# Designs tried in a protein design run: designed miniproteins, single chains, continued (4). Part 50

Each design is a single chain, and the fold is of that chain. pLDDT is the mean over its residues in the fold that is shown.

## One batch from the design tools (miniprotein)

Design m13826
Fold by ESMFold2-Fast:
Structure m13826 (fold): chain A 103 residues (1-103)
Amino acid sequence: RPPRPLPPSPEFQRLRDAIRRYARGEVTEEELVEAVKEFIESLYKRFKDEMGLSDEEAKKLAARSARLAVDTLIERLQAEGFDPETVERIREAADKAIEEFEK
C-alpha cells in the first residue's frame, strides 16, 4: 500500500480486475489489451495535464509506469501460484499494447 493512499483510478481498477479475470480464464485477451490501453492513456493524460510534460516525455513516463504496474500485478499472480504460461501471456499482451502506444 502507498504511504498516502490515493484512491486507485477507475482505469487502474479495470487493469487489475482484467489481469485477474484473464488469469482465471474469465475474459478474453482483447479485453485485457483494452484495459492496458485505457490505463496507459489515463497516465499519459495525467502526466501531460498535471506535470506539464511534453507529449514525448508523457508517453515515455506513461509507458514506464504502465510496465511497473503490470509487473507488480504479475508478481502478485506468481505469488498466488498462477500458471507461468498464463503469467507469460499476460506480460506479452501488456507489452504489445504498451509498445503500440509508444509508436
Scores: mean pLDDT 80

Design m13827
Fold by ESMFold2-Fast:
Structure m13827 (fold): chain A 65 residues (1-65)
Amino acid sequence: GMALYEEALRLVEEAKKEKDPEKAQELLDRASRLGVRLAIEGHLELVRELGEKIKEAAKEKGLPV
C-alpha cells in the first residue's frame, strides 16, 4: 500500500534529477510497475495520483508518455 506508493514517488523524483534519458525512462518504468502492484492491491486512488506524477516527470524530461 502506502510503502509501495512512497517508493514509486522516490523513483519519480530520481527520474526528474537523472541526466541520462535512458536511466530516467527506466526509473519511470519501475514506478509504473509499482503502480500495477498498487492496482492489484486495490489502491486505485494512489494509482491515479502516481500516474499523473509519472506523466508530469516524463514531460519535464522530454520522454514519451
Scores: mean pLDDT 83

Design m13828
Fold by ESMFold2-Fast:
Structure m13828 (fold): chain A 61 residues (1-61)
Amino acid sequence: SAAELFREALLAEDVALALAIASGSDPDVVEEILRELRDKLSERTYETLAAHIRRLKAARE
């Protein structure tokens, strides 16, 4: 599933793949996954994905 692929991309620190998956996914689902994995990610990776997801949620309105 996209959610499983997103988890794997984050754990592999594949930021480009994680951003691409997030763009095609439900923003609420990927935000929850990002929050669950926060302690396993670098601050830079977390902030990059969090900012991208915030933009996706804003665009959804």
Scores: mean pLDDT 83

Design m13829
Fold by ESMFold2-Fast:
Structure m13829 (fold): chain A 66 residues (1-66)
Amino acid sequence: SLMEELLAELEELEAAFRAGRVSADEFLAGLGALMQRAAEAGLSEEELETLLARVNEAVAALEAAA
């Protein structure tokens, strides 16, 4: 499903950032692209809320690692 693909891309993006393969700017741009795709794709309200919560968790983890 698209939701599974978006979550997998988010996890890969988090792993890439933690490994130093992408910059913070690239990471944030990737998160923005994921959210845009989710909004355009017509995901359910619960799927959008789940994705948003996961994105917020990822951003909080980035801030904690700084």
Scores: mean pLDDT 80

Design m13830
Fold by ESMFold2-Fast:
Structure m13830 (fold): chain A 61 residues (1-61)
Amino acid sequence: MVVGEVELPANTKVGDKVTVRLADGSVVEGTVIYNDGKNAYVRGTLADGTEVVVKAKLVPE
């Protein structure tokens, strides 16, 4: 399940631990599992224990 769309710094790497906030206020604590230089995917969990995958666009910060 892919949820939300967030932005991550372009220097984010596979294996990095990240905390991302979704538009609905939910917080996902996870690990970057994919990075192609333009998009990244983060696999993590919501506060209720639900596993999610978040799609992120890599942007210069």
Scores: mean pLDDT 75

Design m13831
Fold by ESMFold2-Fast:
Structure m13831 (fold): chain A 100 residues (1-100)
Amino acid sequence: GSDQLTLAIQQINAELEKLGLELGLDEKTRLSYGRQAVAYVLRERFGLTYKEIGDRLGVTQTTVAYHISRIRELEENGTPLPETLEEQIKLAEKVVEEVL
């Protein structure tokens, strides 16, 4: 249900913050990559709308659309994602599979 998804998102955010700290990322980079990873996974795995993702992450629908479109553009062009962002996405997907 909605509460279970909220708890899962909180767990994902905690694990992504831990990874970002272990990788020595600054706060801005951790927050940016974490949001991008969570937004992408929520769209890909749960099919949430950009508005629903924005409401859950405390950002605008436009910001969510921008993050997802940038990841998809890089994938479609065969351009590698930044290594840290790719690791954040992989961890978010793993947490989703383990928690839900």
Scores: mean pLDDT 78

Design m13832
Fold by ESMFold2-Fast:
Structure m13832 (fold): chain A 87 residues (1-87)
Amino acid sequence: SDEQWEEARKKAKKLLEEILGESIEELRKKIGLHFTEAMLHVLTQYELGMPKESVIWALKKLEEQMQKAGNEEGVEAAKKILEYIKK
């Protein structure tokens, strides 16, 4: 439902900011809007109960995309999120 998605997105936003130590606004400036929203979307699905292995797969694909784009700060962000999810 929209309510479940909105609540999960709020939790995902807080989690992303806690893992990376930066606000969503600052992340959008450093990593870009597209990749920040993509990471937030994956974490929203994680909060909704997406299996850990599926979340890891999606984050690894996103890391590969950011590496190809030359987005070094995005690659490091994806690695930190992966370390958090794998624990």
Scores: mean pLDDT 88

Design m13833
Fold by ESMFold2-Fast:
Structure m13833 (fold): chain A 71 residues (1-71)
Amino acid sequence: MSKEELEKIVREAAALVPGAGPEQIDEMVETARKALEAGHSPEQALAAAVKKALDLGFDPYAVSEAIRKAL
């Protein structure tokens, strides 16, 4: 998976999370991008974006459903 592919998946998933605005979507995408740049796997980068979504106060079930639909 390329950096561009992961950024697209994270952005698509983040847009499916209820209440996620452009700034929160950008934060989740940036978190995944930075993890990849640091040498983490795509799976670890996606996990980092998920943790960011939870830190921002989004519902864990909604985040899980968004990822399932984006993949």
Scores: mean pLDDT 81

Design m13834
Fold by ESMFold2-Fast:
Structure m13834 (fold): chain A 125 residues (1-125)
Amino acid sequence: MKEEIQKLIREKLLEILEELKNDPRAEPLRNLPDAEALGRPDYPSIIPNPLDLNTIEKLVENGEIKSVEEFRELMDTMFSNYLLAHPVDDPRYQQVVEVAELAEKKLEELEKEVKEEEKKAKELE
């Protein structure tokens, strides 16, 4: 039963990642930031632990992300990294904010689903 809930979480997190990666607003988040291509040699000092959607997907697939909370923390780190490194008047800044809001909405729905499944599991014991 705990293993079935963990499988549900993994499958739903991968579905969320696929939906976000396919959103055109998520283009700057799909791959690790290229400091050289961006002309930002200061980027590694601002963002020492860069994250992207592809890296987070691999962590979910490898079973390194075990909960919705751990996934949220990584997603929040990725969004915060982008927003910290870019000015608020960049059009991509607003696009990344909108992707972050979409991700949060999807994670809130998943948390409700997981709680309901955990409740049903307990009632069957």
Scores: mean pLDDT 77

Design m13835
Fold by ESMFold2-Fast:
Structure m13835 (fold): chain A 60 residues (1-60)
Amino acid sequence: MTLDELIEEAVRENPDASPEEIARIVFERMGAEGSMLDSLLRGLSQEVLDKITEIRKELE
């Protein structure tokens, strides 16, 4: 499963979630937890947030 497919599934299952919440769900599905998850979320780039927003818009 690609990153794009993980984002699409997370958005589809959680349509009201924020981009940051979608990123958390995606990272958790990739096996990130605890301090690793927190580190990934703190390092979350605008580029990733924009990608999540674009995928959400495509699914509407």
Scores: mean pLDDT 76

Design m13836
Fold by ESMFold2-Fast:
Structure m13836 (fold): chain A 78 residues (1-78)
Amino acid sequence: MKEKALEELDKAVDIALAGPTFEQQVVGALLAVYRVMAKKSDDEEEILETARFMYKVAKENGLDEAAKELEKAIEILE
């Protein structure tokens, strides 16, 4: 279900961009680039791979709340 997965990607990016630190907002901006790439794809496998990469980036940068929404997107696409 592509639309629902993209909605969870939107929530993840919005959470990251709403962060109180400049460093958190920079990571959010990077995630926003991947979100745009995912939205341009018609391939659910490519969207899933993008969501997995975004999840890794969010987790490695301590964006645990954004990572939870990305995990939901991954679960929808699997």
Scores: mean pLDDT 80

Design m13837
Fold by ESMFold2-Fast:
Structure m13837 (fold): chain A 61 residues (1-61)
Amino acid sequence: DETIKLAEELGLELPEELARELAEAVDYDKQKIRDALLLMKETGVSPETMLAYLKKEKAEP
């Protein structure tokens, strides 16, 4: 919901399923969601790549 709106504001195309997965990967932390979306915009990485990165970071405590 809010993740999709923020992605739209940043000009990113983000499917609802990936938006939900991204939010889950950062435990719905709004600041981390913003940071991840900004990184996607700055680096041009795909949503899938960003999601994989966040999941890897979460898996290694």
Scores: mean pLDDT 76

Design m13838
Fold by ESMFold2-Fast:
Structure m13838 (fold): chain A 59 residues (1-59)
Amino acid sequence: SEKRFEAEVLEALGRMYYTLGDYEKAVELFERAARLYEEAGDEESARRARELAEEARKK
């Protein structure tokens, strides 16, 4: 689905910002990805994205 593809792109961008040390932007992008995964019915990917957001938030 289009929403799932958009979520995948946002997750990839979140990982990029995480690697660069911009944890605040990484959290925002992972949360947006999780929302789109949920809308696409991909609950496992939504959970993964939320876990990535929590990991970034702890930095």
Scores: mean pLDDT 89

Design m13840
Fold by ESMFold2-Fast:
Structure m13840 (fold): chain A 73 residues (1-73)
Amino acid sequence: MYTLTGKVVDTNGNPIENAGVKKEGTDKGAVTDKNGNYSITLDGPGNLKISAIGYTTKTVNWNGQTTLNVTLE
């Protein structure tokens, strides 16, 4: 098992609260806090879907990074 941490921000660098971070094809997910920070436990490589109301959903391939920061538009 791997723990991935990171931050979800908008195009101006502002943190996005309650953004969903979910591993595709699984029920594994997390939501960002007030500062845009998240922590998710992963079992192996795969695609992460990052979504928030008012933003375009972004899919990011994860392959073992300990930190992943994401910008939504």
Scores: mean pLDDT 82

Design m13841
Fold by ESMFold2-Fast:
Structure m13841 (fold): chain A 98 residues (1-98)
Amino acid sequence: LEEKASQGDVNAQFQLGFQYSSQKDYDKAIEYYQKALDLTDNKDPETLLNLGVALAEQGKYDEALEYYEKALEIAKEQGNEILVKDAEENLKEVKEKK
């Protein structure tokens, strides 16, 4: 479903989310990551992973867990071993903090 998304628009929303996350403004980070996901029909594994991280930083571990699991499934389908490892490590840490 990414065939309808402008990669430039996706990257712009993702970068804004990442910048706000770096400033620890997780509410705005989540807003922009959600906008990036809307453009990709919720299937960009890097955006899903970073959205999960922002949710975990807010203590929303159940929501973070769902996004990490979705990111892991898509990353495995794409053969992105780096994202698979990152998703698995974040998933494990969140499960220990619940």
Scores: mean pLDDT 80

Design m13842
Fold by ESMFold2-Fast:
Structure m13842 (fold): chain A 90 residues (1-90)
Amino acid sequence: MEDIEKAKEHLKKAEEAFNKRDYETAVEHAQKAIDYAKKALEKDPNNEEALRILSEAYGLLASAYFHLGKYDEAEKYRQKAEEIRKKLEE
């Protein structure tokens, strides 16, 4: 599915930016990964790969916001990541 492939590409770019301490770029690509994962979930709400990507992207977004001093946004997205992760636990 193209949306999942795009979500994976942007998640990887967000992780690479985060590792370089480019937190603004990490936020941008994490948000794009979220958008593509959500598009995949609109077509298949139970797509486990899309849910996993969504959780990972929310977690990375939260970590990037924390490093940018956006603590309220960081906590909000950590909670979103946890909610999706709980859905993936059998």
Scores: mean pLDDT 86

Design m13843
Fold by ESMFold2-Fast:
Structure m13843 (fold): chain A 88 residues (1-88)
Amino acid sequence: MEEDVKEFKEQLERLEKEIDTLEHRLDNASSLTPEQQLDVEVELGILEIQAAVILHTAKRKNLPQEIIDKAEELLDRASALAERVRAK
């Protein structure tokens, strides 16, 4: 379980950094081209799937609630950003 906790924390840290990068790109963009919108939508879709897989696996392995909560937080953030991109 200790090695699983470490691996999941590392996966969540990588996922959070990727979400933060996309959020900053969206916040700093005055407008996105259709191609840029599609690229961001695809990238966010991948991050949503990754967060969902981490969440599902963490629940199956009965990992600490901290890891489950973080995975849910990141899934919600990715989903919110995807809706934000579609609204533009």
Scores: mean pLDDT 81

Design m13844
Fold by ESMFold2-Fast:
Structure m13844 (fold): chain A 77 residues (1-77)
Amino acid sequence: MDPEELDREVMEALAEIAVAVFKRAYGATDEQADELLKILLSAKNREELQELIHAVFSAKNADEALKKAREVLEKIK
């Protein structure tokens, strides 16, 4: 397997797991979950993905989590 393809597949799996936890822990709507998945999949590498996930789970509710994720995403661009 191509190491770059493997890293992408691992990141996609981690993003999907993070979204599932986000829905369960915060009671997020499907719309909020879809937005988070798009944000997480915008990460270029595992370090950026971990920073996004950390920002999300440092929040107290779904709206704050998405706001923090958007702020991190703007810094990554």
Scores: mean pLDDT 82

Design m13845
Fold by ESMFold2-Fast:
Structure m13845 (fold): chain A 60 residues (1-60)
Amino acid sequence: MKERLDELKAELGAVGAELRAANPDASAGEYGAALMARSRETIKEASELELKLQEEEKKK
């Protein structure tokens, strides 16, 4: 599960880099909105995974 969390962090970094490379008009438009939606979904998944990791620590 830690590997999945690291993967999600890497994807967030990639999305951030893509947003920074985008033109201002593209960032304000549909392209920027799509990248932000993807970022939010990745953050949600990472938060859920982190919660599961805490539960697994308690089971040990």
Scores: mean pLDDT 69

Design m13846
Fold by ESMFold2-Fast:
Formats: structure tokens, C-alpha cells, sequence
Structure m13846 (fold): chain A 55 residues (1-55)
């Protein structure tokens, strides 16, 4: 019984450490994706301006 509890504690520690790393990596990926989305929006806006000039 105690052996199972110790294994559970070890697994929990590993999950917490992995979670911290995953969370940090996710934050960085979200920031990068945000920059890409902003660039895409700027390109879309430029395209719309060209269409309006053509009218």
C-alpha cells in the first residue's frame, strides 16, 4: 500500500515539472503565433486597400 503511495507521489512530481516546462513552451508558442497573426492581418489590410483603390 505505501509503495503505491510513493509511486503516486513520484508521478505527481514528474507531472508538475513537466507541466511547468510545457506551460512555458506553450506561452512562447502563443506569443509567436500572435506575431504571425498580426502579420497576416496587416497583409489582409494592405490587400483591402488595393481593392478600394481599384474601385
Amino acid sequence: MEELLEKAKEKLKQLQETGKKAYQALKESIEEAGKLMKQAQELHDQYQELLEKAK
Scores: mean pLDDT 78

Design m13847
Fold by ESMFold2-Fast:
Structure m13847 (fold): chain A 76 residues (1-76)
Amino acid sequence: VIELTPKERKVLEAMKEHAEETGIGRASVKEIAERTGLSQSTVSRTLRRLEEKGLVERLENGLYAVTALGAEALEA
């Protein structure tokens, strides 16, 4: 079981909401910051930790996507 910090959960939930609202399964740091109310620097640090856990993947052009494992961690 992968445990999420409150900030990690908030970022993953914001990415899920972005995908549900736009139909786009990828989000920028700026879009996540706007959805969460967190600073871009906080979002960047949180995404780095989520990437290290395998819960998000870093794409080109500063975009991130939730992995299958990330989706499962959010549902736990």
Scores: mean pLDDT 81

Design m13848
Fold by ESMFold2-Fast:
Structure m13848 (fold): chain A 86 residues (1-86)
Amino acid sequence: GAERARLLARVDKLYEEAKKLLEEAKKALEAGDYEKARELLFEAEVIIGLLEIIRGIAKIEKDEELYEHAEKKIDELKAELAELKA
């Protein structure tokens, strides 16, 4: 229904926002701006948390398409975040 379409769109929006934050954090780290990098990484982690909540809802509701869509985006973001934290 409309709510499911809204959640799918929200996953995509949150993913793009987190990707932008991680890209900006990488640039801040390369520039030696550790304070800005820390803030951007924190904001990206908050967005990943929101995606994990949506994935959890999908699991409870047995929506496999929404679950797989969110899981893929979460895995991609967590991999990039882990590289930046190394």
Scores: mean pLDDT 87

Design m13849
Fold by ESMFold2-Fast:
Structure m13849 (fold): chain A 90 residues (1-90)
Amino acid sequence: PLPSDEEIAAEAVFIELAVLISLLKRGQPVDVEEVLEAVERAIATGDPRAIEAAIELLELMLKRPDLSEEEKRRLEEALARAREALAAAR
């Protein structure tokens, strides 16, 4: 059978997160707002695989030396939400 719209959406979000993680691991610039939007989409899927990828992405972002105090706070808040969403999805 064809995948559901929800399954397609979850897969698309997972691919987006995997690309961003790959870019960060290679030292490529990644926009904080793009990361936060991708994380919100991952949480919205309720898919533990997508949420786990979002957590990895946020942990990598928080290792960046160029973050402002505001950006760091926003990423830490998003990480807390993603961890709560993962616990609820399991």
Scores: mean pLDDT 82

Design m13850
Fold by ESMFold2-Fast:
Structure m13850 (fold): chain A 120 residues (1-120)
Amino acid sequence: SMEELKKLYDELKAKLKKLQEKLKKAEELLKKGTPEALEEAKRILEEIIELLDDVAKIMRRVAEISPNPELLKNMVEELEKQIDKLRKALEEGDLEEALLYAKAAILNLEAFIEVLEKEL
């Protein structure tokens, strides 16, 4: 329904704002480069993964109920691949690569919200 789509849109926008704030903090900590800053950046990137997993679930629901599901489904699949790459980079201790995939995932969410907004 349009009411459900609007609610999910508002949830995605709220999560996008939180993701953007966390991304900025992780970037600042990575630039600082102290061992303490890098450990905090890793923690924030782990929080970004948790938020992105929630985002992927909401995006899948949006795609299911959307009048134009094909494009949205492709964007969800791309986001899930970016989350997997982010998770792998963190496991390998590559914080710079993890940050790159976090940025890509957040840009994908921004594009998804723009597409969804045109359906509202």
Scores: mean pLDDT 90

Design m13851
Fold by ESMFold2-Fast:
Structure m13851 (fold): chain A 76 residues (1-76)
Amino acid sequence: VERERERLRRTLIEAGVSEEEAERIAELVARAALAGDAARGTGAALLAMAAAIDAGREDEAGRAGLAALRAYEAIV
């Protein structure tokens, strides 16, 4: 869990997301996965995409969202 959370956090930072928002999104994904809550997991992936866009990294939005979904699946 912590390993996948940290990996997602780093990927989001590389995609242009701030450290604070990357930590928040990675925590949301981990909590959703531990609860088996696919709807919240999907919501966290959309937040990851939005965070990359807000950072001016529109080209990275897809990578950020996919990384969040993969982290969810790896933890579940």
Scores: mean pLDDT 80

Design m13852
Fold by ESMFold2-Fast:
Structure m13852 (fold): chain A 70 residues (1-70)
Amino acid sequence: VEELLRELEQTIEGLRNADSEEEVEELYERALELIRQIGDTLHLPDLVEEYRKRVEEAKKEALEKLKKKE
């Protein structure tokens, strides 16, 4: 479970550093799969909700950053 959390953290960081919309979509899908696996394993809805919020914020920030480059 700790390894899943670490991989999710790395995926979120990758989202923030994404340089294309395609990369954002791939990392977003990966993060959602990791959140599902964590939710099924831990039964900690508050933690799952926090990570889901962080993933959504990271995706939003990445897309806004890409928009500003134009």
Scores: mean pLDDT 78

Design m13853
Fold by ESMFold2-Fast:
Structure m13853 (fold): chain A 66 residues (1-66)
Amino acid sequence: MIDEKEVKRAMALIYMGIGKLLESKKDYEGAIEAYEKAKRIAREAGDEELVKEAEENIKKAREKLE
C-alpha cells in the first residue's frame, strides 16, 4: 500500500534539501521557492515540525534578500 503521507513527507524533505543547496549557492530566491514547496507538502503530510523548519528557513532566506 502506498502511504500518501509518507510519500509527501519524503517529497517535503527533498525540497528542504534543494532549498538548503540553493541557499549555500546564495540563490536565496530559489531557496525560498523550494522551502515554500516543502512547507505546503509538509502541511499536507501533517508534519508540523517540518512546516516550522521550512518557515524558519524561508524567514532567514528572506532576511538575506532584504
Scores: mean pLDDT 84

Design m13854
Fold by ESMFold2-Fast:
Structure m13854 (fold): chain A 65 residues (1-65)
Amino acid sequence: MEELRKEVERIAESAKAIGLEVEIRVEDGKIKVTITGTSPVQVSAGGLLAAELEILGAEGEMVAK
């Protein structure tokens, strides 16, 4: 869990660096991450990051505003 949390934080930091909004929530022992973008480029990048989070065992979601 701690190692997964550190990887999630690293991905969240990368997402924020490119202008994405990131919300991290822990429910029922599962890490949930919501990534929000406002441009097509941000949505595409956020979608890739959300997929990486799911591969690592977290729940990743990309939302367009």
Scores: mean pLDDT 79

Design m13855
Fold by ESMFold2-Fast:
Structure m13855 (fold): chain A 58 residues (1-58)
Amino acid sequence: KLEELKKEIEEAKKRLEAARARLDAATTLEEILAAIGEILAAIGDIEEAEIKIEKLLK
């Protein structure tokens, strides 16, 4: 179960990296906002997984 949460963090980190690459390539305001939204979503997923790991270690 801990390994599953760790995998979720790794997947979210990959999504974050992909979203940042998209942001670097963005030429329109809509593309920039979409990339920022994906970055924020990935950060949220990482934070949620960290909370679950902390609860599991209790």
Scores: mean pLDDT 80

Design m13856
Fold by ESMFold2-Fast:
Structure m13856 (fold): chain A 86 residues (1-86)
Amino acid sequence: MTVVLTLQGASDAVKQQVADFAAGARAAGYDVTLTVDGDTVTLTIKNANEGAVIAAVGIGVEAALQGGTLSSEVKGDTITITVTPA
């Protein structure tokens, strides 16, 4: 399946955490795209397995606990997780 994680209002620490995760996922053979636009970070993982989905959800939950709101949508073979500032 495809996972899209969008973090809005991301701190430098969160940006680094997502970049490190993306690098590890690429090294493990996942098709990973990471884009950073100001304080918005978008991570896309194609061919995601259950572990990759759980890891992306975990990052989203951790970001939301910093004073954001987490929303998720499943459409076909794609899960989209969005975290917005409170």
Scores: mean pLDDT 80

Design m13857
Fold by ESMFold2-Fast:
Structure m13857 (fold): chain A 101 residues (1-101)
Amino acid sequence: MELERRKQDLIDFAEALKEAFKEILSNPEVQEKVTKELDKVIEMIKNATTREEIDQARLEIAKAVDKGIKEANLTPEQIDELVEKANRLYQERRAAREAAA
């Protein structure tokens, strides 16, 4: 189903972002705050029943990432590393899910 595929792809991406932030962030309090925000978005994705709710969850991921970057005061180099790690982890999660199907 198209909606379920979009939900799983977005969950994989949000989970990848959580792991990438854990690797980049040195402050445990900021790490826990970012993890909590992304966990809320993952629950929003899991509960989504419409395309509009998935689109809203995508916007909430972007907001959580922006907030995490600002609260951690990440440098441009750290932001580039975060994006690279998140993309790699997302591809790995997606490949593992497709291999298990």
Scores: mean pLDDT 82

Design m13858
Fold by ESMFold2-Fast:
Structure m13858 (fold): chain A 102 residues (1-102)
Amino acid sequence: SMAEFHKKLQEIAEKSPSNFEAGDHYTKGLEAFKKKDYDTAIEHYEKAIKLDPNFAEAWLNLGKAYFKKKDYDKAIEYYTKAASLGNKEAEENLKKVEEEKK
């Protein structure tokens, strides 16, 4: 859940304030995505990855937002980055994007 995710980030916040701020933007991006406001979700996920470039979940959800906007090339780019950081859902989503491009 977002609350458990935020709690985990708070445990490392004092060691890396940028990682805490990245998690806050990620949470705001998730809220926008749930409302189908994909442009606002993208803005928040982009801020999260600028603060923490290794934030695999933010890269995954950035890809999902572009997929919803039917920007399949950007979805592939961001899913590829998330997968390279070990995100297994991004690997599955890459296969789905290839099917939708046809």
Scores: mean pLDDT 82

Design m13859
Fold by ESMFold2-Fast:
Structure m13859 (fold): chain A 71 residues (1-71)
Amino acid sequence: SAAERAERIEEEARREREEALRLAEEYKDDAAKAAGHRIRAVGADVEAELARNGEEIGARARARAAELAAA
């Protein structure tokens, strides 16, 4: 069902989010801390979209995490 698909997509995105947080921690700079805060804020918005379109969200979350980690 669509609900079951959404749950699986959410679990995958959740793991990706955890990895993004770990990556931010690796830098251990002020930039990494700022990225962590921004990733959490973006995560709330991404979670809302996750249930609807996991595929596009996965790519979007990955791109944003990379951008924030670089900043």
Scores: mean pLDDT 67

Design m13860
Fold by ESMFold2-Fast:
Structure m13860 (fold): chain A 109 residues (1-109)
Amino acid sequence: NELEETLKEIKEFTKDPEVQGLLAAAARALSLLENISLLEAVKKIIDYIKARFPEDFDMESEEVKKELEKIMNALLSQLGEERERIEELREKVIAGELSLEEALRLLSS
């Protein structure tokens, strides 16, 4: 199941709910813009971050969060009405109102 693989990739990358939310939002925006799967988009963003930062770098650092937010905002700026939905789901994940699994399920629909 692609949803289960996507959830696993995000959780293995980080346990920080803010980073998880940013990654999921950026990945959904990328998936829509490039017409690729959410899983492929997640992997592309993770690979980009890993290439940008040293192997031993703290992936939950403010520097990584800022880079993910920059990527997310740049991608979301190219999406009309879908931007608002993705931003709302991200905010709900960060606030603990929605689980990452539920957000990914909604984003995959």
Scores: mean pLDDT 81

Design m13861
Fold by ESMFold2-Fast:
Structure m13861 (fold): chain A 66 residues (1-66)
Amino acid sequence: MDELKRNAEISQAAVKAAQEGVRELGLPKDEAAAIAVKVAKESLEKGWSAEETYKKTLEALKEKAK
């Protein structure tokens, strides 16, 4: 798998989680986007899967909502 496909899959997973965080947790769109970007970057560095990225982004959004 090339880097472009990897980056797309990770970015899509993080964006999906951010959209759910805005809708379900009432987080501001800019805050949710910032968290998604941070988790996606960490995911690419650590080699996490798209599913793992989605889960980690949701966990980070839930912690921010507390």
Scores: mean pLDDT 80

